# Designed miniproteins, single chains, continued (5): the designs that were tried, part 4

Each design is a single chain, and the fold is of that chain. pLDDT is the mean over its residues in the fold that is shown.

## One batch from the design tools (miniprotein)

Design m16106
Fold by ESMFold2-Fast:
Structure m16106 (fold): chain A 83 residues (1-83)
Amino acid sequence: SGGIQVIELAAKAAEEAGDYDLAETVRKIKDIVEEGVKAGDDQKAYQEATQVAEESAKKMGISVEEMEERIVKLTEEALKKEA
């Protein structure tokens, strides 16, 4: 449950920053992960989430790791503003 809340916060922070593409990507990954957990098919969900992340990173001209780092930084900044 905490993980889902963090993903939701990241998507909202991206939207507030005007990065609608990043927000949409985070929401798609969230939906895939949630469905995979409910179905007990985490391997397939992980592959689908990875594919979405790869496509988004390619569109942005960055690596998947760089995109993940960007999401983490955005989430940390949002948490600091709340404190």
Scores: mean pLDDT 72

Design m16107
Fold by ESMFold2-Fast:
Structure m16107 (fold): chain A 84 residues (1-84)
Amino acid sequence: EEKRKEEEEKRKEILEREIELGVEEVKLAVEMTVLAKEKKLPTDLDTLEELAKAGTNPELKELLEKLKEVQKRLEELRKEREEL
């Protein structure tokens, strides 16, 4: 009764947060692609991730770290939703 309503409300809050973080993930991916084009680098995400890890471009590394942080939060929210 009450417990099921609370679980449904929590699920809705998690979904709304997932949407917000999903939008942020897309924005960061776009920023990485734009930066890559400006620096005449490949625009594929896998190559950009390797270049960021190599430390040859500190701006790409910063954006990749932010992207990974958003992805970790999304994974945590998905786990919370599955536990409901």
Scores: mean pLDDT 77

Design m16108
Fold by ESMFold2-Fast:
Structure m16108 (fold): chain A 62 residues (1-62)
Amino acid sequence: SMVIEIAALLAATKVHEQIPEYKVEDIFPKAEDLVRELIETEGLSPLEAAEKAAEQLIEELK
């Protein structure tokens, strides 16, 4: 889904901005899975899912 891919790209980009060691392309698959999960299980909008996914990934990777 293009919407999920855009949200995942946004999340991966936010992770890269905070932790430059993690490249967007390396984090993208995990961001896509997490965004999809958050939309499906919590009913979040794509933007809300992207923000929450970025927050969770940043916390996990620090």
Scores: mean pLDDT 86

Design m16109
Fold by ESMFold2-Fast:
Structure m16109 (fold): chain A 100 residues (1-100)
Amino acid sequence: SLFEELRELGVPEDIIKKFQEVYDLLRQRRYVEALELLAEIGSKTARTLLENYSEGYLMLRMSLMVQMLGVEGTFEMLVKVAARELGYDVDTPYVGLDFL
């Protein structure tokens, strides 16, 4: 599972718990709040999105991403980007969000 992969890479349980909260927000379609939590965790990508784009734009783009990748795929992308930005050796093709 993604959480087991992150634990094996040394991501601490407190951050894993916050990533679980991100998943719950995505499932509830609370996409901007999910990005806000990712920025609080330390994601530079999430912070940049929140600083440069309107809530309405981000809700639209996140909704389209969830339609394309599902909740699980969107979650994996966001969490892997955040973990990499925190300095964990996460293998991901994403250097930021593709819809930037």
Scores: mean pLDDT 86

Design m16110
Fold by ESMFold2-Fast:
Structure m16110 (fold): chain A 101 residues (1-101)
Amino acid sequence: TVTVSLEAPEKVEAGKPLEVKVTYSGLQPGKTYRISLYYEDLETGEKKFIASKTGVTSSGTYTFTVENLEAGKRYKFTWKVTDLETGETVTSDGVEVEVVA
């Protein structure tokens, strides 16, 4: 079973980059995967694609840098791992980040 875990700071200062670290495990040898980062704006409910990394062939970690988050907002970050052969997707639990002024 493919597992995706997400680690992010609970708070980030406005104007500072947010580093979101994903750990992905249970990848099958010989398969190619994509990892994708999304957020949900908890005030508006808007869901947005941020970034992806394709060509993932082994379990490991990857860090995305997220910029231009709005002061005073809270975002829920979610990761997905997609099997590029089958299209099957595993989604992480969400992690909330508060942007402080």
Scores: mean pLDDT 83

Design m16111
Fold by ESMFold2-Fast:
Order: C-alpha cells, then sequence, then structure tokens
Structure m16111 (fold): chain A 69 residues (1-69)
C-alpha cells in the first residue's frame, strides 16, 4: 500500500539523517534534525489530506538531497 511505502521511505530518510549526523558538527546535527522534523510534519499533513502521492514525492526528494551531499 502507499501507507507502507511512506513508512519505508520515512525509515530510509531517518537512517540517512542518523548516518549523516554521526560525522557532523553540533550545529549541522541540529540542522539535520530540523530538516527531518519539518519533512515528517509535512508528510503527516499530506497524509491527513489523503495526498499520499505528495507525501511519497516529498520523501523521495528529501532522500535525494540527503544522498547528494
Amino acid sequence: SKSDEILRLLRRARELVRRRMENSSPRKRKELEELYSKAQDQVYKLVDQNDYDGAIELLQQLIRQLENS
């Protein structure tokens, strides 16, 4: 289901954030935490609106950003 895909993508994004935080300054760790929290909140808002495709696209974009730096 799309809900299962969203949960899989959220787990992937969280894992990428955690790995990036391990090699980051305290300031960069806070930025990464804020980035993830903001994305998670936006995903939940989209899901509440039944916009599952929008939630998936947002998470795919976040994952791409996390992989490309």
Scores: mean pLDDT 87

Design m16112
Fold by ESMFold2-Fast:
Structure m16112 (fold): chain A 113 residues (1-113)
Amino acid sequence: MENIIKALEEFIKRLEEAVSKMRELLKQGKYKEAYDVGREALREAILFFEQLKESVPELKEDAERMIKTAREALEKGDKLVKEGKYQEAAEVMISALERIIDEARKLLEKLKK
């Protein structure tokens, strides 16, 4: 059976790497590429937390909050992209990812006790 603690630690690291990459792309003026990285990272976050809530029922409420955060950010980002606001869309993605990282760290502490 998969080690949930290790899976969550690796997931947090992956999101932190995505945020770092997005910030670098924003500095280079590559706003669409930054948005695309953030969109993919938020989609992966939704899939991870959908699986986590099935595997660890005690974390269901925390997982559902993070899924909601990711879905709301994707909706807001898509609206901004329709307006041609790729930089603002990417910044919305970063804000949501940083919130998810903070919440995921709190879940990790619950699992370690």
Scores: mean pLDDT 87

Design m16113
Fold by ESMFold2-Fast:
Structure m16113 (fold): chain A 68 residues (1-68)
Amino acid sequence: SHEEEQQLLAEMFAVLDAFRAGEISEAEARARLTALVRRYAELHGLSEEETARLLAQVDAMLDAEAAR
C-alpha cells in the first residue's frame, strides 16, 4: 500500500541520516537498507533479478555517501 511504501521510505531516510551523522557504521547501514529493500521487493512481488538490481543500487548509494 502507499502507507507501507511511505513507512519504508521513512525508515530508509532514517538509516541514511544516522549513517551521515556517524551514529551507525557503514556495515550496519548496509544491513538495514538491504533488509528494507527485501521488504519492498516482497510487497511489490519483484523478481530475484529486480531485487538484485535494487540491492546493487543500495551498495552504490552507500559507497557514494561514505565518500562524502
Scores: mean pLDDT 81

Design m16114
Fold by ESMFold2-Fast:
Structure m16114 (fold): chain A 73 residues (1-73)
Amino acid sequence: DEESEKIIEEQIKRAEENLTEESKLNLELYKTAIEIVKKLKAEGLPEEEYRKRLLKIRELVENEDLEGLKELL
């Protein structure tokens, strides 16, 4: 939803403002996640199906699974 997207975008913004070696992975994770979310929105999925995919994206980000996220692109 819009709230979840804002949270991700705010985390990207904070990471970019304080970019360090440690934050580079997190920045890449959130940037990849938001790109997938934008792609899903462009596909015009039903709200319920969209929410299921957002849950999966969130779990991959929380587990720092960058390769799993990239496979969704």
Scores: mean pLDDT 76

Design m16115
Fold by ESMFold2-Fast:
Structure m16115 (fold): chain A 88 residues (1-88)
Amino acid sequence: MEKEELLERIRELEKEIEELYKEGKMEPKEAIEALVELGVAEISLAVLETLEKAGKEIDKEEEERLLERARESIEKAEEIIEEAKKKK
């Protein structure tokens, strides 16, 4: 399920940020920006989860918008991480 895959990806990226930061390969500002983007993705998925738990059918357009926002925020975090890796 896409939501579960996105949540797993967020956890993977959080660990990668932690490792890069501990090794001095990522500046505090870069780590903060990446973590904020992952936070936006996690909140978007949490909204979807809460609506699903309410047992009401979610409009497909609303579901897709939340998933798209999560995907976009994950992509932004990935870009920050990859740029940090290239510099070090």
Scores: mean pLDDT 81

Design m16116
Fold by ESMFold2-Fast:
Structure m16116 (fold): chain A 91 residues (1-91)
Amino acid sequence: GMSASDRAVEAALERFEVDLQYLEEVLLPLAEQLRAEGRTDEADALLAQIRQGLQNGIASLEQLRAAHPDASPALHQRIDDLIQRLQALLA
């Protein structure tokens, strides 16, 4: 059976994956559409909110990793991979 740490990390990662999918499928295309329509102030405001959300997400994932040192190596790797993916979106 999974440890309490493994369950907590899995639940958090599932939530992050859903939020990231929404970002990529809804929010980023919306920002591009707003720019295409000449609504640059709205696009820039949305992108600033996205950037803040990504930074907060990275910090939360780093805290999750530190709070669950006993979680499986596979779950630690999934956290690290997700941090790298969020950092790439900030670049």
Scores: mean pLDDT 88

Design m16117
Fold by ESMFold2-Fast:
Structure m16117 (fold): chain A 70 residues (1-70)
Amino acid sequence: SELEEGLKKLEELYAKGEEEIKEGKDFNEVIDKMNEEMSKYLEKITDPEVKKKLAEKFHEKLNELEEKYL
């Protein structure tokens, strides 16, 4: 499923981003890279409902990182 693959990609991207923040990488640089990666991934999604759901879940995950590390 395109949705299941996208959610898996999002979880991997979140885990990598959180790891880099914990390693002392600049928070804003990590978030910018995550946004760039996810935006490029979403451009390849053909189902608009899947694209919307993945974008919403990605935004929730970014908010979790901000609340946890800012």
Scores: mean pLDDT 85

Design m16118
Fold by ESMFold2-Fast:
Structure m16118 (fold): chain A 111 residues (1-111)
Amino acid sequence: SPKEEIKKKVDEIVQEFVDKVLAIAATMDPKSRLKVETMVGVYMIHTAVLLNDDSLTPEEVIDGVIKMLNNMKSNVKKLKEEGEISEEKAEQILKVIDETQKKLEELKEKY
């Protein structure tokens, strides 16, 4: 169905996002890496809940995933401000978030 195809595309976009952020995390010190990996894990759980909620429209699923990316963006900025992650690594993660949000917005425009 069109709804199942959209869910699959959202899942593919989210998986690419996770892989890219975890690759960045792998280059960090153990303490900073753990904080980023924990944040990604929470995001994956929340996106899985949205993708499995049959009461939501495709647009509502995409909007929910984007809202969680915006929450993650705020958390990354906070980690940078608190010195828990370097500015360079924070900027790399923020770029991946912005790229992922753009892909989700483009997907939403098709429906």
Scores: mean pLDDT 88

Design m16119
Fold by ESMFold2-Fast:
Structure m16119 (fold): chain A 68 residues (1-68)
Amino acid sequence: PRKVLSLEEALAQLDRLVADWRAKLSEAQLRAFLRSLIAHLRREAESLSPEEQAIVDAVVARLEAVLA
């Protein structure tokens, strides 16, 4: 929800979710899941407004950093 969370707060919540997933999944499962999620978000973004695409781009960049 764009109106509820600042971008900084949304990214902080994403970092907590990634930490939870890392605790529950193997490294291989986590990497496969994140790659699938990034691909899905990129596909969804093509139908969104520029403002929504900017949020998706920030989320994708954070997830890509986890995979690096």
Scores: mean pLDDT 77

Design m16120
Fold by ESMFold2-Fast:
Structure m16120 (fold): chain A 74 residues (1-74)
Amino acid sequence: MERESEGRTGRDADGRLLYEGVGRAKEGDEWGEVRVVLSEDGEVLSLSSRGDSLEVDTIAAQLAAEALRRERAR
């Protein structure tokens, strides 16, 4: 299994904090990517998911959540 996670902290047009988490997973010929953007208060502002199976999508989502938790903890 190949696994990647990325966390980013940014700001919206009003200067409020934005947290982005991206998780990617690959198992054999199957891959998945999940991207989540949270507001400063932890509200989900956007969520996108694209994957070849529920299994890789689940792992990608877990990796995105881990990246977000790290960014929000600073």
Scores: mean pLDDT 78

Design m16121
Fold by ESMFold2-Fast:
Structure m16121 (fold): chain A 66 residues (1-66)
Amino acid sequence: SRPSLAEEVQRAAESVGAPLDAARARALARLLAQGHSPRTIAERLGLPVSTVRRIRAALRELPLYT
C-alpha cells in the first residue's frame, strides 16, 4: 500500500537522524498539512525548530508524482 504522509514524515525524520514515534509523526504530518510554520510545530510537539525544518526539507525531496 502507498505510505501515508505520517509514514513519510517518520521516514524523513529517520533520514535526518531525529526518529519520531508514530503518534508524533502523525501530529507533525497534520500540522504541516494545515500550513503551520516550523516554529509553531516545534513548540506544539516539543521538538527543536531545526529538527522540524530538516524534516520538512527531507519531505520536499521525496518523489511527488507530477
Scores: mean pLDDT 77

Design m16122
Fold by ESMFold2-Fast:
Structure m16122 (fold): chain A 86 residues (1-86)
Amino acid sequence: MAAALEAKRKAILEELRAEEARLRARIEAGELSDEEALAELAAAQVRAAEAVIKYGSAEEQADARAYLARLPEHLAAARAQLAARR
């Protein structure tokens, strides 16, 4: 049980890291606008938090739920940073 859970966490972390690298490459190639990049990163963060809620420790699950509840505020802050970059 525990070993299988650790293997699942590791596989999820590898997938998230690969997705983040692909998103970064697309941003650098100019394939994504700032808003599109923000939307893709937000979607990746939601998937990461959902995985933590499903497979994480009680502490990790609580943190992930708190993060998801505050995600709209984090996105608003990120958009404000993009606007200030003008």
Scores: mean pLDDT 73

Design m16123
Fold by ESMFold2-Fast:
Structure m16123 (fold): chain A 86 residues (1-86)
Amino acid sequence: IERAEEEAERAIEAAERAEALGKDDGGSAVAAGSAAGMALIALGLAKAGLMSGEEAAELAEKAAEKAEAAAEATPDGGEAAMEALR
């Protein structure tokens, strides 16, 4: 689960960047935060024994990538960030 924790931290950092850049534009921050939330849920499921650490790490990695994409899209507005979440 250490890898899932690392990827969850990465997603949280991306969400924090999106929030800082998108001040007064919540769309990008919401998109990045949602992705970070997915990473945390995967980590929680692994800790509860409902998911393997490898599966949680893969999901957290994908969520971190989406959060980073949302943070990068912040200057273009929330619609682009929400698209990056998909």
Scores: mean pLDDT 66

Design m16124
Fold by ESMFold2-Fast:
Structure m16124 (fold): chain A 87 residues (1-87)
Amino acid sequence: SDLEEARKAAEEEIALIRKMAEEDFERTKALLIAGLQHYIADPRLSDEVKAQVQEILDGVQAAKTPEELVAQVRKFLDLLTKYVLSK
């Protein structure tokens, strides 16, 4: 049930980010970059998790379309779900 609820929440978040990126791509991209930079700076996260967040940040910075941003957000939400459920 927790995994199903997490997947549903992730799909709802992805739909919201897609809509935001379609309405204002550059603003949505900038907000995602700022959020990912905050995670990289968090001393509570392991170096392995930080490395994966950095790869996602690089992908967001390279993104040219809402679909490319959504692909990176999906990777990030998958990473968070795995991290949270492993505790």
Scores: mean pLDDT 82

Design m16125
Fold by ESMFold2-Fast:
Structure m16125 (fold): chain A 74 residues (1-74)
Amino acid sequence: SARVEALLALLGEYLARHPNPAVGVSDAALIRALVAAGVSRADAEAFVREFRRRFPDRKLSAGLLILLVEAARA
């Protein structure tokens, strides 16, 4: 979906500018946060699948999750 691609593009920018954290947000927590921000469950699940496929060794910090949630809400 266009929404998933927009969030993945933004994530790619964040990951390029920030180091990989020692502890990342779980997939379940990421899905819950995106759904709470107004993303459909199907799009939130598709986002997590594509995030793991495109960035298999990358973790998402709580701080970057907050930025993604704000972008998803807008």
Scores: mean pLDDT 85

Design m16126
Fold by ESMFold2-Fast:
Structure m16126 (fold): chain A 84 residues (1-84)
Amino acid sequence: SMSELRMKHSVKVILEVRNMSQEEKEKLIAENPQVVKDYPKASLDQQTALALIRKDMEKAGIDTSKVSLENAEERYFIKVLEEK
C-alpha cells in the first residue's frame, strides 16, 4: 500500500541521515537550498531527510519542482519527524 511504502521510505531515510556526518548534511543542504527556504524551522537532520526524499522522488521520475507541502510523501515524513 502507499502507506507501507511511505513508512519504509521514511525508515530508510532516517537511517541514512543517522549515518551521515555533519559536513555531509550541510553539503547536501547547500546543494538543496529550497529545502531550507521551505522548512526554515526544521532541524538539520529534518532538512537533510527532506532533501533526500526529494532526491529519491527525482530518481523515481517525479518532478520535485511541482512538489508542494501538499505532497503526501513529504507531509507524511514531516509528521513522523514532528511526532518524535
Scores: mean pLDDT 68

Design m16127
Fold by ESMFold2-Fast:
Structure m16127 (fold): chain A 75 residues (1-75)
Amino acid sequence: DLEKRGKIRKETLERIDRVAERLEENRDKLTPEQANQISTLINGAYLENVINPESGLKLAEAAEELLRQAEEAAR
């Protein structure tokens, strides 16, 4: 259980870091509202990952999806 949670926490942290980097790279293509919403999910994912990495992963997935939708809309 602890070993499995440690692995999920590490994998979740890597995904959060990646979506945060991608948000900064694409910030000029996003509306302030889109950037703020995605940033809020990223911050929530970082906080949740410390306590419950499975919940942190869900927030990271939500941030990834919103960023993907925003990038596609900016085409």
Scores: mean pLDDT 82

Design m16128
Fold by ESMFold2-Fast:
Structure m16128 (fold): chain A 75 residues (1-75)
Amino acid sequence: AAIARALGEALKVEAEDHPDEEVTLGFTLTSPADAAGNSTELAKFRATVPAGTSPEEARRLGEKAGRDAEAQIAA
């Protein structure tokens, strides 16, 4: 939920800023910091928005990618 929402908003903003360009965002999901302040990489993934995608559709694609990443972490 939180990851899907954050990724959806990020892709929406990129589609708004670059409406005529294909946008690819690479991102890394990390664990919360432990007692020593260290975080572990849980997953690396990429989301791509085709040129001409509306901000609303880009948000939906980002939400789907984030949900797929959450499922990958749960597996």
Scores: mean pLDDT 74

Design m16129
Fold by ESMFold2-Fast:
Structure m16129 (fold): chain A 79 residues (1-79)
Amino acid sequence: MKPSYKAIFRVEGEPLTLEELLAAGKALREKYGPVSLRYVSPDELEVEFENPFDPEEVARLISEVTGRKVTLVSYESLT
């Protein structure tokens, strides 16, 4: 299913581990529905959703489930 909304986040320090990525993806999918998570660089995480979302809320949720500092870099609609 094609995502409609995309955000790029910067993860401070080390990249998220596979376990942290899976935990973040599970939490985001539960709240917002289908989600795609991928690193576009070692410190930049791309998050895409089919439905609109609050990027600050997404950053907070990823930060809480992973224990990492996550900062919003950009947010765009893929309409």
Scores: mean pLDDT 77

Design m16130
Fold by ESMFold2-Fast:
Structure m16130 (fold): chain A 72 residues (1-72)
Amino acid sequence: KVPPPRVSPDTPEGRRQVEANRRYFLEHAPEFLRGAALQGYRDEALEVLRRLAELFGLSDEELERWVAEAER
């Protein structure tokens, strides 16, 4: 079932906040994935990252890049 839409930030300040949150997540996503993989939750972490990447309009290529970095 499709969840009800959340309000999108329609102000310039709101859009900047969303962009800042997205960049923060992207910067820390490899560390998050690495930590989850070490604990045995890699597949669950990948599902979460994939959903968030889609929500932020990111490509699967970017997600694959994070996985590659986490495995190094």
Scores: mean pLDDT 66

Design m16131
Fold by ESMFold2-Fast:
Structure m16131 (fold): chain A 89 residues (1-89)
Amino acid sequence: SSMLEKNRAIAKEVARDLLDGITRNLEEWLAERGLSLPPALDDETRARVLFVLWLALTLGMSEEQVRRLAALEGLDEAATAWVLEQLRR
């Protein structure tokens, strides 16, 4: 499935660039609101955490929907809890 594999690789690279852009904008948005990022996350995990937060805010997701999305994105319990705490503000 060489074409599917190539298309998936390109999609992942595009998604990474989009997540990097969203991450930078969300970090500024959080700073303006006095919210803090979870400490000691690597860049890729931080991008996934901020992506889940951004979707939750943009789509008005319930806590159950956020937990399901966080699980799909491979977030741990601490990262998921942090996202839910931001949404309760």
Scores: mean pLDDT 71

Design m16132
Fold by ESMFold2-Fast:
Structure m16132 (fold): chain A 98 residues (1-98)
Amino acid sequence: HMEEIRKLFEELLEKGEALIEAVKNGDYDTARKLADEIVEIVKKIAELLRKYNAPLWVRLKVRSAVLGTRDAALELETDPEFKAWIEKKADEAVKIIN
């Protein structure tokens, strides 16, 4: 079961990097799709963490990855509406993993 969580975490990191690149390139449609995919991955991880009673440090690692992606995207973005949208999506993901 830890192997399943590890694969999802690797996918989360890959999607996070892709989201940062999409924001950097001004590809907001791709960035929005990737953010939605990240939320779905976080939901799957949260379900597995509950099912297998995984240690707190795993949740903290997932939370840190989400917040790190948010902060990197916000540093690159200048549009206030898109910044607000990034913050909202990150908050959604963090609430799920908590």
Scores: mean pLDDT 84

Design m16133
Fold by ESMFold2-Fast:
Structure m16133 (fold): chain A 55 residues (1-55)
Amino acid sequence: SMEQLRAELEQMNAQSDALAAQLHNTTDEKERARLQAELREMAARVKEILEQLRG
């Protein structure tokens, strides 16, 4: 449903903000790579949700 997609979008936005803050505060190469990969996956999912909500 649209309500479920909207709730997922809100949760993902909050999580991406937290991950971005963690990335800003870490210098470990392996951890940075993991956080960047997670942020990219979340960005792709956000795009899918936005396309579904617009359509």
Scores: mean pLDDT 84

Design m16134
Fold by ESMFold2-Fast:
Order: structure tokens, then sequence, then C-alpha cells
Structure m16134 (fold): chain A 65 residues (1-65)
């Protein structure tokens, strides 16, 4: 499940980075609040690859639950 979510999000980041980032930010804001979302999205934007960005986002979402 985690690996499948990472693959899906990585593909979305490659295809439409802005839409993917907006979706990540909204999800993180709902689960952990705006400050948490701001911190995590900054890390996602600084990632070297879509796969790395997806891993950061998925792990942050799981941690916030």
Amino acid sequence: MRDERIKFLAQLLEKDKDAALDSIYETLTLLGGKDYADKVVKQVKNAKSPEEAAKIAVDAIEKAK
C-alpha cells in the first residue's frame, strides 16, 4: 500500500507538479494543520526527484494520522 501510494503520487508530480503539490498541501493541512503542511511542502519542493518528493509526502501523511 505505501509503495503503491508513493508510485501514484510520483507519477502525479511528474505529470502535473502544481496540482500534486496543491493536493498534498490540502491533505496535510486537514490532518496536521497549516504549520505542519507548510513545513512538509517545503521539504517536498526541495526533493531531488518525484519519487523522493512522494516518499516525503506519504510518510508525512501517515505520521499525521
Scores: mean pLDDT 81

Design m16135
Fold by ESMFold2-Fast:
Structure m16135 (fold): chain A 73 residues (1-73)
Amino acid sequence: SSKKSSLFTSLSLHSAAAEFEGKPETLVLRGEDEKLLVPIAKKVGAKIEVDEDGRVIVTMSAEQLREIANELK
């Protein structure tokens, strides 16, 4: 879990942060990432929704995303 989330953080968060430009961004979490990231996302005040397919959709700012990355160290 920790090893995978670290790789995900390095790749996805850097890419997403570049696109944020002060706007909230929507990320779809799946499998192990949703179990790990949902509690942290709620902690930083991100919006959490669950799709009909059971996928977690998180809407957050670039700063909230960076806070999630810091928690995943």
Scores: mean pLDDT 61

Design m16136
Fold by ESMFold2-Fast:
Structure m16136 (fold): chain A 101 residues (1-101)
Amino acid sequence: MEKLKKEAERVIEEGRRAAEEGKKKLEQMKKSSPKDALEESRRMLDELNRVSNELDKVAQEAIKAGDMELARKVILEGATVGMMAVGHSVMAVSSELELKK
């Protein structure tokens, strides 16, 4: 299905951009105050979760269409976005704990 391939390319590109921005923000937050790091990590988590949900929907559609190669590509991008979400979750928890001291 041609439309599914175009949608997958769009969501994969969004995933790549979200992961790159997430990585950049994690590096910046290492030098930020705990309050600023907490606020930014929460915003990044919202965006990463949104993109992850879109990638999951496209992966499920690819599986239903029998396009296992496309499904694999989308799932791998979802794993990258998911790992970045874990990084921001750890930063948020660490920053919140530091603020309670």
Scores: mean pLDDT 83

Design m16137
Fold by ESMFold2-Fast:
Structure m16137 (fold): chain A 92 residues (1-92)
Amino acid sequence: MLPASEESLKLVEETNKKVAELVAKGDAAAEKGDYKEAAEYYLKAAEILEEGAKRLPDSDPALRGSLEVAAAVLRVVAKKLEEGKAAPYVKV
């Protein structure tokens, strides 16, 4: 079997770049104590990951799954921040 297609890898790379920018903004907001703003950025990052997963071909289920898992993690972090329980650090 061939590894993931170059087009799929490029899509994941573009998605991860956008997500990293939003996560950095979320982390900066959390460090300022603005957990509502931080949660909003993490939720936006999760939405971008979910859209990236939808755009991947069914032939690359491992890449799709990795984006879906990352989105789920960011949604959990956002919820915990709204509850005042999460650390501001997020790794994508």
Scores: mean pLDDT 75

Design m16138
Fold by ESMFold2-Fast:
Structure m16138 (fold): chain A 68 residues (1-68)
Amino acid sequence: LTPEQVRDVLESHGLPALTDEQAAALADYLNRHPNPSVEELRSAVLAATGVELDDATAAAILADLQKA
């Protein structure tokens, strides 16, 4: 995953525009953890962006990231 792919997916689900640093940090996490759980994705997004996701949104984002 590239930072741009991460940004595009998160923004498509209604998250605020990510900074380049936030997108890069989250892309790095996802490249090291290619099959995160919904809870792991929620934790990673919160740590990188400060945004708290519900389970439904996190699951939808995870599905889109897996096809990107």
Scores: mean pLDDT 82

Design m16139
Fold by ESMFold2-Fast:
Structure m16139 (fold): chain A 85 residues (1-85)
Amino acid sequence: MSDAEKYYEKAFNLFSNGSGEKTIKEGLEYVDKFVALGGDINRTDKDGYNLVDKLRFVAPGTDPKLYDEARDYLLSKGAIPNVKI
């Protein structure tokens, strides 16, 4: 697998299954590495979720302000939410 794909999988897994500030920060670092290698920040999974969409899956006990700051950071990198509820 390419290094970009490895970083995508790490960020995706952290946002899908993780919780707390450390998970968000680590996930954002992997997103930065993925994009720096030419990865598409708007790449979706089979269900249509991209990386910014997956932030909502970080556990409810995470500070909402950290979530909002992480979302806004991804939007500043060109992320566009793909799943609308």
Scores: mean pLDDT 76

Design m16140
Fold by ESMFold2-Fast:
Structure m16140 (fold): chain A 70 residues (1-70)
Amino acid sequence: SPLEEAERFAEEREKRIIEVIKKYKFSKEEIEELIKSAVDVLREEFKKLGVPEGVMDEIIERFVKRVREA
């Protein structure tokens, strides 16, 4: 399912980014730049998978919130 692939892709990227942030102790500004870059990649991949915009926005919002709260 494109939705299951999108959820999995976002979850794997979230985990990887959180690991990098914790390892290198990034500042809040550096974290925001990582989030911005990751969101652009997620949107590109979700468009390729044919994920509806409303669903894409929900997954991206959840991703951003979790990375910021880590």
Scores: mean pLDDT 84

